# Designed miniproteins, single chains, continued (3): the designs that were tried, part 32

Each design is a single chain, and the fold is of that chain. pLDDT is the mean over its residues in the fold that is shown.

## One batch from the design tools (miniprotein)

Design m9162
Fold by ESMFold2-Fast:
Structure m9162 (fold): chain A 76 residues (1-76)
Amino acid sequence: MVKYVGVVSAPEAAEPLAKEALEMLKAAAETNAGGEAITELTHGSPEEAKEKAEELAKRIEKEEGAKAYAESLVYE
């Protein structure tokens, strides 16, 4: 079964919103030592997870003036 997880990436500068998104993904991976935790975090709404990652990237750009990128990962 194919699943998706959203990822947000930004420059290394101290950007609070970008770090928050990364910490969210790290916490999910840490919970189950990998893929299951990430899958469970987004599995209930794989599409929503992707959209939320994109919204967060746009929010970072608008509020912080910093550039950010959003992408979806496929997890089996």
Scores: mean pLDDT 50

Design m9163
Fold by ESMFold2-Fast:
Structure m9163 (fold): chain A 128 residues (1-128)
Amino acid sequence: SIIDLLSERFDEETFDILFSAFVNAGLYIEKGDVKGATEAILNAIEEIFKKDKQKGVDAFLLLTKLTLTGKDISIEELGERLKNKDFAEKNPEHREMLVEVFREVAEELLKKAPDSERLKKLLEVLES
């Protein structure tokens, strides 16, 4: 499960931030509120960024992969799955909203970490 993978990778404090953001974003997506979902994820990742930028990038990448595919995969594999419409979310409207959320968060995070090759690569994949 997403819960198990997040808890295995991160400490309790970071897990609580990410899990809360994941739940809140899901509630916003159910309402069709892309902006609310984007702000929930962005605020959580920025909280992690304040303490450790690399941990924040790692957290965001993992959350994106797990939300879209249910799996901890490479960014390259994520790109292939997105092209093939192989998503964990089966509702096409929710799927499109989730991709938009993670794309917008990646754009905002890249402004704060412009030299992050991993964020640039993720954004390229999400925009394809």
Scores: mean pLDDT 86

Design m9164
Fold by ESMFold2-Fast:
Structure m9164 (fold): chain A 81 residues (1-81)
Amino acid sequence: DEELRRHARLGEEYAKKGEEAEKKGDYKEAGEYYLLAAFHYAQSGDLQKAAEYLRKAAESYEKAGDTEQAARLQALADELA
């Protein structure tokens, strides 16, 4: 499926952008990229990777001081896988 493959590739690209932002200490930006990665992995049908990147997004938001967003994303990840 062309659409599923597109979402998988976008998930990988956003995951890499999240890692780069995290290396720079831009935790809010990292969380936003990891959230986009999770969205695209979910759309590709890879719910395990979607949950993994939701947890990475939650950790990044926690480091950015956004405890409320971190808690919401952690809860969503726990429901997904």
Scores: mean pLDDT 88

Design m9165
Fold by ESMFold2-Fast:
Structure m9165 (fold): chain A 74 residues (1-74)
Amino acid sequence: SMEELRERLRELVEEMLAETDPERRRALSLEIIRLAVEALPDDEGVRQVAALAETASAEERFNLAGLLVKELEE
């Protein structure tokens, strides 16, 4: 369900926030984006954020992952 997806994405974001290893933080950001795209491949907002993430830095991916969670909530 969307509620379960939002909760899982929130958990991943919180895990990413607590992560101090840049490589692991990068992997968590990619996992969040991958999960959202796989769950909602036809959602325009999700597709746009995922496209921006392809060339993004680790910090930018962190912000984009947060935007995906907000998009799914709204």
Scores: mean pLDDT 68

Design m9166
Fold by ESMFold2-Fast:
Structure m9166 (fold): chain A 60 residues (1-60)
Amino acid sequence: GPELYRATAPVPATSDEELGLRVGDRVLVLEELDEEWALARSLATGREGRVPLSALEPLP
């Protein structure tokens, strides 16, 4: 199932395909696209988009 992560860095949405995040935002990682990017859903906004994995940490 989707894995729960937290944003450790701010992520600006620079395109319609990207998910903008603030530090501390919780996301569900829906799919790992490659070693750098994932498709995620924001729990705060319900929006989906690509997010850099380097800006996320897994939650227990």
Scores: mean pLDDT 82

Design m9167
Fold by ESMFold2-Fast:
Formats: sequence, structure tokens, C-alpha cells
Structure m9167 (fold): chain A 77 residues (1-77)
Amino acid sequence: SAEVSAEEMREKLEEELEKLRELAEKNKDEELLKLVEEALEKLKKAKLEKEVLLEIYKELLEKLMELYGITQEEVAA
């Protein structure tokens, strides 16, 4: 199995955030756009360590769940 490097993880997260930004722009979702822009800025300034990148991703997921009223249980169901 291919191991994901910290650099590859950052690139994947950046790609996922770019897709979310495009979706937010198409739906005119200003709250989602703001969250994605903040996450992209954090990724750009982040140290290239998997732990740091995962924290940024987790924070984004938590904010997205709050924004859409989605709980961890609803995502897992």
C-alpha cells in the first residue's frame, strides 16, 4: 500500500478544499466559502506534518457539521 506523505496529504486536502470552494461559489453559500477560505489559508501556513494537517481537516469538518446542523452520529449513520 502506498503511504501518503505529509506533502501529498496537504495537496489532497487543498484539492478537496478547492472543490468545496467551487461548490460554495455555485450555491452562493457565503458561510461555506468563508470556512473553506480559512482552511486553505491555514493549510498554506501550516508546518508539513501529518498531525498538523489532520488537525486542520478535523477543525474544518467540525465547523461544517455545525454550519449544516450535522452531528457525528448523523455522518456515521
Scores: mean pLDDT 74

Design m9168
Fold by ESMFold2-Fast:
Structure m9168 (fold): chain A 81 residues (1-81)
Amino acid sequence: KEFEELKKEYEKLVEELVEASTNGDLEKAAELLEKLKEILSKLSKIDPIYKTELEITLDALVEIYELLGNKKKAEEVRKEL
């Protein structure tokens, strides 16, 4: 039950992230990546295959926070890699 709900939320967030990225909305992209990180952290506890997606999401968060000039948040995310 929880796994199916998390997977649906993951798929929805990926769709929203593609739209935000296409529109160049970096602040929205950062918000969506933070939500993806939370969902992927839960999914990776259920199925380790999601660990790779979590690492990709963390890398993307570092890049977006650096582009936004938020060095403090970028450093926090780097510590999770």
Scores: mean pLDDT 82

Design m9169
Fold by ESMFold2-Fast:
Structure m9169 (fold): chain A 64 residues (1-64)
Amino acid sequence: PLIKPKKIPAVELARELLEQGKSEEEVIEEIAKRLSDAGIPEDLARLLARKALREALEEEKREK
């Protein structure tokens, strides 16, 4: 379709940013920016970014 209704893979992006050595704050800001750019309100984008970061951290804990 002309409009892509698919969501940004926020959890996977959070994992990638954490692997790059980004801080938790930097990860939240990057994901929130991507989500906001995709049309999600900034407030909601930050909330979703925090949830994605938390989920990514749980996955990282599982690996260690």
Scores: mean pLDDT 73

Design m9170
Fold by ESMFold2-Fast:
Structure m9170 (fold): chain A 76 residues (1-76)
Amino acid sequence: SVEELYKKAKEEYDKNKQKALSLSPEAQQKLKEAQKNADKATDLALKTFPSLSQLQQEGLYYMFSAEEIERALKEL
């Protein structure tokens, strides 16, 4: 279900953000850049699919944010 996918995406985002809180200042700066990339990806998706529900929009935000943060953490 959409609710299940949303919950999973939010849990991954929260998990990645928790890991970020224990990192060095350089790592935190890289994570801010990752969040900026996720915001751009979300904006592009919303422009491409303007009829998405609010729940779907929030789910995409959490999904892209989790993915970009995970990528940034792996590059440290």
Scores: mean pLDDT 78

Design m9171
Fold by ESMFold2-Fast:
Structure m9171 (fold): chain A 94 residues (1-94)
Amino acid sequence: MVEEVKSEDVEKQIEAVRRAAQSPDRETALEALKAGAKSKNKEVQEAVIDAMAEAPDPEVAREGALAVLKNSKDRDTVIKATAAAIIVIGKELE
């Protein structure tokens, strides 16, 4: 198994997700979050959850949470995504 290459790719994917989620271009941010959510790697999916919480656009945050919920089979990741989505929506209502 090329575990070292996968670890390097995962780190690059995490950085790409974090950077793109902060983009003023909503389309770019959504594309990055959806791509990360489709990753088979739990660390990349968790990076999507963290990135959506930092996203300046609430619609990007909502779409990111939905993408993780649809693509993840890991219970802990799904719970974390749901909690982050509730927090982001709560901030919009204040």
Scores: mean pLDDT 70

Design m9172
Fold by ESMFold2-Fast:
Structure m9172 (fold): chain A 67 residues (1-67)
Amino acid sequence: SMAEEAERYRRLGAEYASRGELEKAIEYFEKALELDPEHEVARLALARVYQEMGKPEEAQRVLSTLR
């Protein structure tokens, strides 16, 4: 299902983030949100990665779509 695929992408994003591969982490978290736009865990993780990259405006944009 799309929800299962979204969670798989979120897990891959988290793995890349833990290795310091932040650009790949962003790509996988974005893929998770394409499949499940309401996936709060993926959205919070994506915002955290942007903060770690020194991109607070990007992090705020991501969080602003949480409703």
Scores: mean pLDDT 85

Design m9173
Fold by ESMFold2-Fast:
Structure m9173 (fold): chain A 106 residues (1-106)
Amino acid sequence: PKEFLEFVEKYSGTLLPKEEIPKAIELVAEALEVDKSTVEEIVEEQQKKFGVETFSPAGIAVLVINSLNPPYSFRNRNQLRAAIAIAYNILDEEELEKRVENVLNL
């Protein structure tokens, strides 16, 4: 998740330029351990559904997380952990573990 968090920081408070969407898709796919084509499909579906051309970096991660609902549909704990770290911008290991346990106990 570090590379994606750095990307989120770079574009904090702004929407991504259209040319940066492919890079955001790659970083989200890597961070969430999902196939890149799955992330692309989710982004394209949301663009068509809402008539939007771009997203914030964190927005793409949230769209992927919501599309994998319920959260336990994530392949493993590491994927869920990465998703939570990205969605909540958590860099502290202890806070991240606590948040992961809270989600798993829902």
Scores: mean pLDDT 68

Design m9174
Fold by ESMFold2-Fast:
Structure m9174 (fold): chain A 79 residues (1-79)
Amino acid sequence: MADKAIEEAERLVEEAERLAEEAEKTGDPRLVEEARRLLEQAAELLVKANEVATPDQLPRLKELAGRLQEVARRVAALE
């Protein structure tokens, strides 16, 4: 269960990062809004995954949480 939520959250963070990079180049506010929405969804999945995570999954969750925080910081800088 947690593995699938982690995989989905990873994909959302990757997509948000791509949108943030594109927004940095174009200045398109719609890309900033979409990146934010994806990060919110990823954060919800991380919370749910953490509730049911096994010890083996905790390092992956920690790394993903760090990536999410960095992408969120980049998106916040684009407002």
Scores: mean pLDDT 81

Design m9175
Fold by ESMFold2-Fast:
Structure m9175 (fold): chain A 84 residues (1-84)
Amino acid sequence: AAEIIAAGEKTAEAAREAALALGAPEEAAERIARLIREAARALAAGREAEAYRLLAEAYALAAEHIPEVAETFAAEAEEARALA
């Protein structure tokens, strides 16, 4: 459980930095990171459906604010929603 949360935190930080590097607003990058952290906590608590829903939301937000990866992230959001 702690390992999942730690991995989620590291992933959230990397995602925030990547979003900022690709031109996303700071507020959007922070929201994406927060959703990833929440997904990791949900997964650690055994709430898989909630975790995939939160992850889908993070991918959708990234697609909205980062045009260069919009198609890829929109597809990932759809896949995550299917798993929820």
Scores: mean pLDDT 78

Design m9176
Fold by ESMFold2-Fast:
Structure m9176 (fold): chain A 62 residues (1-62)
Amino acid sequence: MTIDKEALELEVEAALYLMAARVAELAGDEETAAKYRAKAEELLRKAREIEERERRRREEEE
């Protein structure tokens, strides 16, 4: 059970972008919705990379 603070922050930020994308989609702004979804995907990818790197670092440190 290892939760990296930076990865968690990125996941929270991604969730906010997904909510904003949904609001834009409901408003008929498909371009903005697509942009927010792309941003959320990028943030989730970075969060995963940070978690994997942090896990490897801690394993090597031990």
Scores: mean pLDDT 77

Design m9177
Fold by ESMFold2-Fast:
Structure m9177 (fold): chain A 75 residues (1-75)
Amino acid sequence: MRDFLLKTLDNIKEMSRIIKEKYPEVEPLVEKSFEAADEAKKLIAEGSDMDEILKKVNEALLATTEAWNAARAAA
């Protein structure tokens, strides 16, 4: 389970990095995604409650999705 979540967070960060490199205008939304992903990784490392971890994973996913939607609208 933890390995799966860590890989998911790494994938979210990679997607966000690609979006930022291609569409610098959405950098603030990408930064929000990175912050949420890093907080989720910290919670996993600390052995925090699964509900808190999943909330942060979801926040990172939503921020990445928002960045992608904004990038498409700006293009």
Scores: mean pLDDT 81

Design m9178
Fold by ESMFold2-Fast:
Structure m9178 (fold): chain A 82 residues (1-82)
Amino acid sequence: SKEEKFEAAKREALEEARAILAALDELAPELSEEEKRELARSAVDTLIGIQAVKLEREEGWSEEELKAFKDEVMKAVEELLA
């Protein structure tokens, strides 16, 4: 269902954001916490964009459904990164 896809995407996005933050702590410890959060946000936004393209092409999601999907997933990511 769409609800299951939203929940799965949120879970995956949050796991990816955490993984990126952990990787940045090891690979680039000189970066500020704000710079690390911005890099994690940008990376996850790109991944969600790719997911949205697949949902449109493979499952026929409308522009409104894709916008709601991106907004809801990125809201969860922003709350994690706050």
Scores: mean pLDDT 86

Design m9179
Fold by ESMFold2-Fast:
Structure m9179 (fold): chain A 57 residues (1-57)
Amino acid sequence: MKEKAEEYRKLLKELKKDKEKYNKAMLKIIDYAVELRKNDRHKPFTLEKVIEILKNV
């Protein structure tokens, strides 16, 4: 959906204003991707989960 891509871009733009939050968010996204491969190989990497991580940093 276009709305989710726009939400992602807005969150990313706001996070870039705070270097510490931005770096923390990027590390959490990397950890999310790594943990999917370790703990559940069938669970998809989703934009929805990325947006959730960005909102909670």
Scores: mean pLDDT 74

Design m9180
Fold by ESMFold2-Fast:
Structure m9180 (fold): chain A 94 residues (1-94)
Amino acid sequence: SFDELLAAEKEIAPEVAKKLRELGEKSTNPFAREAIDRAAEAAEKGDLYGALILASTQLVVAKRLGDEEAQKELEEARDILSEGVNRASAPVDA
């Protein structure tokens, strides 16, 4: 059910948020750092899907700007979020 999906997302979100904060603290790129911090804030509020959309959108921007450092950091953030979303949406099959 939708309520079960939201409950699973909220249970997983704190772990994902912590990983994003750790990634942000290691960031060497101001654009990537801001995007990672904003994604972490969304995850801290239990919104993993919103955080994933934000990170994915900023990754597209970094690619268009040719910022290879931001691309690498945002790809790592996207992967953390994608794994979190996958676990929330299919916890029994994972």
Scores: mean pLDDT 83

Design m9181
Fold by ESMFold2-Fast:
Structure m9181 (fold): chain A 60 residues (1-60)
Amino acid sequence: SIDVEKIQKEIEELEKKIAEIDAQLAKETDPDKILQLEIERGVLMVKLAVLQLLLKKALS
């Protein structure tokens, strides 16, 4: 369905954003910036988990 396609695209976008944050964290030395990036990463990880659960439910 169209909802499954939309969820899959959002998952791909979140995975890309998380990878970009991980790349920045690997190079970041400012403790305040590291904290901000870790918080942002955490929020994206929660969103990813929710979308993965919704995708599993939609495919069932």
Scores: mean pLDDT 87

Design m9182
Fold by ESMFold2-Fast:
Structure m9182 (fold): chain A 79 residues (1-79)
Amino acid sequence: DLRSQVMEQTARNLGIHSGAPQDQIDQGSQQSGQAAQQSKNQEEMRTNVAKAMSSVPGVSPEDAERAATVAARQGQQLS
């Protein structure tokens, strides 16, 4: 569930801010979901998700950090 929620949030943010092709958005969201599940704490989740998203062509570091912050906040609510 956490993975699905992070993937949805990441895909939404990438679609709104980057204008990247759907395939790249899907790849970034999958990697972000995996990174979130493998993270030990909220700060690590933020860092790992931002790193995964910034690997998507056309996504700025600022957009990646913004989406990672949302994902980390969501993880906090589930913890």
Scores: mean pLDDT 68

Design m9183
Fold by ESMFold2-Fast:
Structure m9183 (fold): chain A 78 residues (1-78)
Amino acid sequence: SKLEEEIEKLKKEIEEKRKEIEELEEEVKRLEEEVKTDKSIENINRLIGAKLRLIGLEFEIEILEKKLKELEKKLKEE
């Protein structure tokens, strides 16, 4: 069904964004260690940028997961 296809597409999108979050979390950890050794404005800006990207992806996933739950509920009610 079209609803099952939409659910599958959404699950893939969430999985891809979850992988991006894992990569960004590792980047943030590396940048936090770099800032501990060198508090240059360049290192601080890189860390802030990575944290902002992480926050953005977390919000996107929350929206997508909410949509997924709504679609899965509709599928069960069919």
Scores: mean pLDDT 86

Design m9184
Fold by ESMFold2-Fast:
Structure m9184 (fold): chain A 55 residues (1-55)
Amino acid sequence: DVKKRAEEEARNSEEGARKAKEEASKLSPELAESIKLLADVAAETSKLVAERISS
């Protein structure tokens, strides 16, 4: 159950980040780049935390 919730939240975060990138691209390319970097860092951090907790 907890695993399913974590996966669902991860998917929702990815989808939200995707939409935010598209909207940001309309406003500013620099903003879009910043969002990409932040999203990548957040995704990697979440993955590492999940693995560390599982250990």
Scores: mean pLDDT 71

Design m9185
Fold by ESMFold2-Fast:
Structure m9185 (fold): chain A 70 residues (1-70)
Amino acid sequence: MEKARELLEKAEEAKKNGDFQQAKDYLTEIANLFLESGDPELKQLAMEIAKAIVNNDFDKAIELARKAIE
């Protein structure tokens, strides 16, 4: 969970700075962590995060990641 929180902070900062490629990379790492967790709810959130990333909806991806961490 700590690593996911750190990656989320980096993703939010990258997006704020207009660095969308870095934001995508950090959000993808978060999704992979959730998929590897073995938690069915985190796996579902990871799939939705991946879908948001594919659609370039970084606001939704960040919000979904935050729900898992908070």
Scores: mean pLDDT 82

Design m9186
Fold by ESMFold2-Fast:
Structure m9186 (fold): chain A 68 residues (1-68)
Amino acid sequence: SAEAERRRLLEELLEAIRAGDYERAQRLLVRMYLKGLISEEEFQAIASALHAGDYERAIALVEELLRR
């Protein structure tokens, strides 16, 4: 299901950020957006945090999406 795929990719995104693999994190985020698994607002918020080097904010945003 789309819900199961979204959860798996969000978990992989969280792992990539925690591991410092920001290239993988960006690729996962773009893939999720293109597949329609996250909104434009969610995509922009996480992408902006990653671009700014605010990894604590990026993690918090992904964890919020995993709780929904």
Scores: mean pLDDT 88

Design m9187
Fold by ESMFold2-Fast:
Structure m9187 (fold): chain A 57 residues (1-57)
Amino acid sequence: SMEDIRRAAEVAGMSVTQVEGMLTLARELGRELAIEYAVKHSGISREKAEEALRIAE
């Protein structure tokens, strides 16, 4: 839901758009590539990326 996406963004220090992009990547290319993308492009830790994806799913 949009509420879960907003919560994930807040927890991870990402924008809503970045969380939406990560969620789309997870659906299309899988969780590992989505996490790698978030770490590389948002500068967050792997743990934060995994937490955000868990919340947004």
Scores: mean pLDDT 84

Design m9188
Fold by ESMFold2-Fast:
Structure m9188 (fold): chain A 119 residues (1-119)
Amino acid sequence: SPLEKFDPELYKHLSSHGEEFIKEFFETLVNLKPLSDEQSEAVESLPQSSRIKLGILHGLLNGYSVDEISERLSVSKATVRRYGIEFLEALLEMEKEGFISISEEIREKILKEIERLKR
């Protein structure tokens, strides 16, 4: 799994709720929808490192700058870029493998964001 390769603890924790939960969780995030109570509770019980990675993903998907995310999460800009690129690439691999569904419009936004972060 691309998610397991990116963050084994995040994958382990989310997969404890079942594969369908992981699909719905990431589809909710990429479509910029509010998390359900169950999804929010799952995030709150994650290790701090996994919560930081999800916070980076959430910020990037909502159009926040690297500077804003860095300040909000108290992590370096280099950390925001590194984890942001790796997480966005993991989402695209999950979609390519048929694990999650992403619209063409959202896929193009993710690709542009990866390009922006690599600059």
Scores: mean pLDDT 87

Design m9189
Fold by ESMFold2-Fast:
Structure m9189 (fold): chain A 50 residues (1-50)
Amino acid sequence: SALDRAKEAGREAARIFVKDPEEQERYLKKIDEAKSVEEALAIMREIVAD
C-alpha cells in the first residue's frame, strides 16, 4: 500500500540520517504509528530537514 511504502521510506531516512540510537528508535516508533501517508511523509521531512 501507499502507506506501507511511505513508512518504509521513513524508516530508511531514520536509519541513514539519524545517527543517535535513541533518537533513531524514537523516529522509527513515530513512523510505525503513522496513520496516513501525509503523516509518514511529514515525519520523514522532519528527519531530513537539518
Scores: mean pLDDT 82

Design m9190
Fold by ESMFold2-Fast:
Parts: sequence; C-alpha cells; structure tokens
Structure m9190 (fold): chain A 89 residues (1-89)
Amino acid sequence: NEKVKKALEAIKRGDQHIKSEEELRNSLIATIENLSLLNNAKIETDGSAGTPVKSVKVTLPSGEVIEVDASDIEALEELLKKLLELLYK
C-alpha cells in the first residue's frame, strides 16, 4: 500500500532529527499508541508514568496479538507499518 509506505517514510524522516535512540523509541511508541486507538486496537505497555516502556503489546480487531520489545526499533517500525495498513484499509 503506497499510502502506508509514504506515511512510514514521513514518520522516519521526522525521527531523523531525534538525537538519541531513546527519543526515537519514545516517538515510535507514542505513534503506535495513537494508531492503535484509531484502529480500535487494544494496546498494553509495561510502562507507567516516569518509567520507560520495555514492551508493547497490541491486540488487533482481527484478534491477532503482536508483542514487540521496545528496544527493537525495527520491530516497532514493522508494528507501526501494520497499524497504518489497517487504518488505510
């Protein structure tokens, strides 16, 4: 899906100005949370206020469960791409 690819590339370009991998991770997780809400997906993180997120778990409306290590930027990007594909479907 061309729209999904362009949206992912735009998010990645925004993140290029982030100076640390932690800031990039936090940006990706926040975007995943927002996209999960837009897709009516259930999102669970092991983070709390003031605590870094270590794991992100998303249950899609289809019943598919995806769990991603928050330190794995590539896996976070793939989850974000999947949520964008659902949004544009």
Scores: mean pLDDT 70

Design m9191
Fold by ESMFold2-Fast:
Structure m9191 (fold): chain A 59 residues (1-59)
Amino acid sequence: SEIEELEKRLKEIEEEIKELEEQLKENPEDEELRLELEIQEGIRDLVLGVLNLLKKKEE
C-alpha cells in the first residue's frame, strides 16, 4: 500500500530529524547540519501532505 510505504518513510524521516537535532545540540554552529535538518523537515511536511491527501481519497 502506498499509504503504508509513506507512513514507514515518515517514521524514518522523524528518526533522522531526531538524530540531526541531537547532533546540532552538540555542534550548534554546524551550518551543514542546520541545512540538512531544514531539508528533512521540508521532506517530512511534504510526505505528511501527500499522506493526508491519500487518506482522504481512501475514506
Scores: mean pLDDT 83

Design m9192
Fold by ESMFold2-Fast:
Structure m9192 (fold): chain A 68 residues (1-68)
Amino acid sequence: AAAAEATAGQIGDDAMKRVLEEVDRLRKELKERGIDPSKFSRADLAHILGLRRAGLPLDEAIAEAKKM
């Protein structure tokens, strides 16, 4: 029981850390492009991140997220 909970927590923590790191990196990229990341909701940032993961460039991912 404790071992299964530990492994589940470890996997979830790793996935969460990766998402948080990617969101932080995205915010830095937006600032470098002269875009204020505060103009985007958390949902918008997550959507842009998903599009980036799918292979879209940042500019195209931003445009797509804004259309949805």
Scores: mean pLDDT 70

Design m9193
Fold by ESMFold2-Fast:
Structure m9193 (fold): chain A 85 residues (1-85)
Amino acid sequence: SMELRRKAAATVSAAAILVVGAEISLELGDLEAAREDVEAARELIEEARRLAEELEEAGDLEGARETREAVERIERRAREIEERL
């Protein structure tokens, strides 16, 4: 469904923005801001994983694949931040 694809894309975008914010905060030495942003990104990553499952159940295999690939990229970046906190 278009609604489900839009929700997945919006959730992925929000998670990516938070990860970028955390990366910037970490580079500036603001560990508290970096931790808050990466924790918020983790919640959105989990939501995006759920939306990918819903897309797959709805038969939108392409939408599910794209969402999972985006989640994997954001997950790796979040993990790199967490290792530096």
Scores: mean pLDDT 90

Design m9194
Fold by ESMFold2-Fast:
Structure m9194 (fold): chain A 87 residues (1-87)
Amino acid sequence: EVEELIKKALEYIKEGKLEEAKKYLEKALEKLGVWEKMDEAEREEARKQIDKVVEALELGIKLIEGKAKLPSLTEEILERMKKFLEE
């Protein structure tokens, strides 16, 4: 069941439904019994980590699908490297 919740979260990330993905990741932590052992500060930190993970995975999927551009700094580095190699 935990594996099914994580699979659903990844599916929602692919669909751009980030809030639904976050809810399913919280449900996965609850099913593992980890959530109930956390205090309020630990739960808030866990939610922040879930936010970061979901954002990173969404960006990764969009890059693979060609739906997002590389970050400007990365594009500038790649362009500079290309110019150096073309000498």
Scores: mean pLDDT 68

Design m9195
Fold by ESMFold2-Fast:
Structure m9195 (fold): chain A 98 residues (1-98)
Amino acid sequence: SALEKFLEFLREKDKELAEYVESHREEILEKLKEVEKIPFELAKELLEEILKYAKGKKIAKESLPTFVALAIYVFYKDKEFFESLFEEFKEIILNSLK
């Protein structure tokens, strides 16, 4: 599944991120069903805009599963593009958990 491939990627990159995603697996999967309805090019644009907006800010904890679901969708369809944004994604999630 897209989530399992994303978790494998995270386990190699950042243990704390992997633990967050694993602990919120069911909620993220429900959000992923809704996010996957978005045309991919728009989903890609939305991820970039959220990363720009959230730079140096925290995302509300209740919105994190949706943000992670969007990241999984983009990762699964365009891994190289997502990898180019990974450090920004990581910083936003980890800062939002503090």
Scores: mean pLDDT 86

Design m9196
Fold by ESMFold2-Fast:
Structure m9196 (fold): chain A 55 residues (1-55)
Amino acid sequence: MYKIIYPESADDAVKAILDYLEKLLNEGKISLEEGKELVKIIREKTGLEITIEEK
């Protein structure tokens, strides 16, 4: 299972998008490579520390 880690200071809209990406990753609807690319875009646009961890 994958978990997307983000700071509590993130906007609610950003949190909702990241939670949805986590769901898509764990349902196998997107690849880990696609998930990493999307997280990279959000990180670059927001300046937030965002990581994907395997659990």
Scores: mean pLDDT 85

Design m9197
Fold by ESMFold2-Fast:
Structure m9197 (fold): chain A 79 residues (1-79)
Amino acid sequence: MEEVGKIIKEIAEKIAKELGIEDVTVSYNPETGTIDVDLKGATREQTEEAAKRLAEELKSRGIDAKVEVFSDTAIRVTL
């Protein structure tokens, strides 16, 4: 789970850079088993595009995860 969190962080940082998002924070919530990605200053459209790309990258790596937009600037990944 911690290893998957590192992979998600690397992918999220790459996607943020591609979309012009300067501030990204990835945190693991052990109580819910989710990884939360905060795209500070992102638009809703940038967050939705980031969530789509993150889901595609995780699937391509064989990681079974639910990726959803949690707010205008946040994505939640459920393993």
Scores: mean pLDDT 82

Design m9198
Fold by ESMFold2-Fast:
Structure m9198 (fold): chain A 64 residues (1-64)
Amino acid sequence: MENLKKAEEYYKKGKEAFEKGDIVTAINYYAQALYYAQKAGAPKEFIKEIKDGLLEASQAYLDA
């Protein structure tokens, strides 16, 4: 499904941004990944991974 592929793409971009220390960009990409994953009815495990990434990036932003 197109929405699932978009979720995977945004999740990958979010991880890459987080690894580079671009926390705000990582948060934005993880949020987009979550939107498309939910819209696609993605597996609960994948949605959890995205939520965990978003939480980690959000914590890094607040701790900065």
Scores: mean pLDDT 85

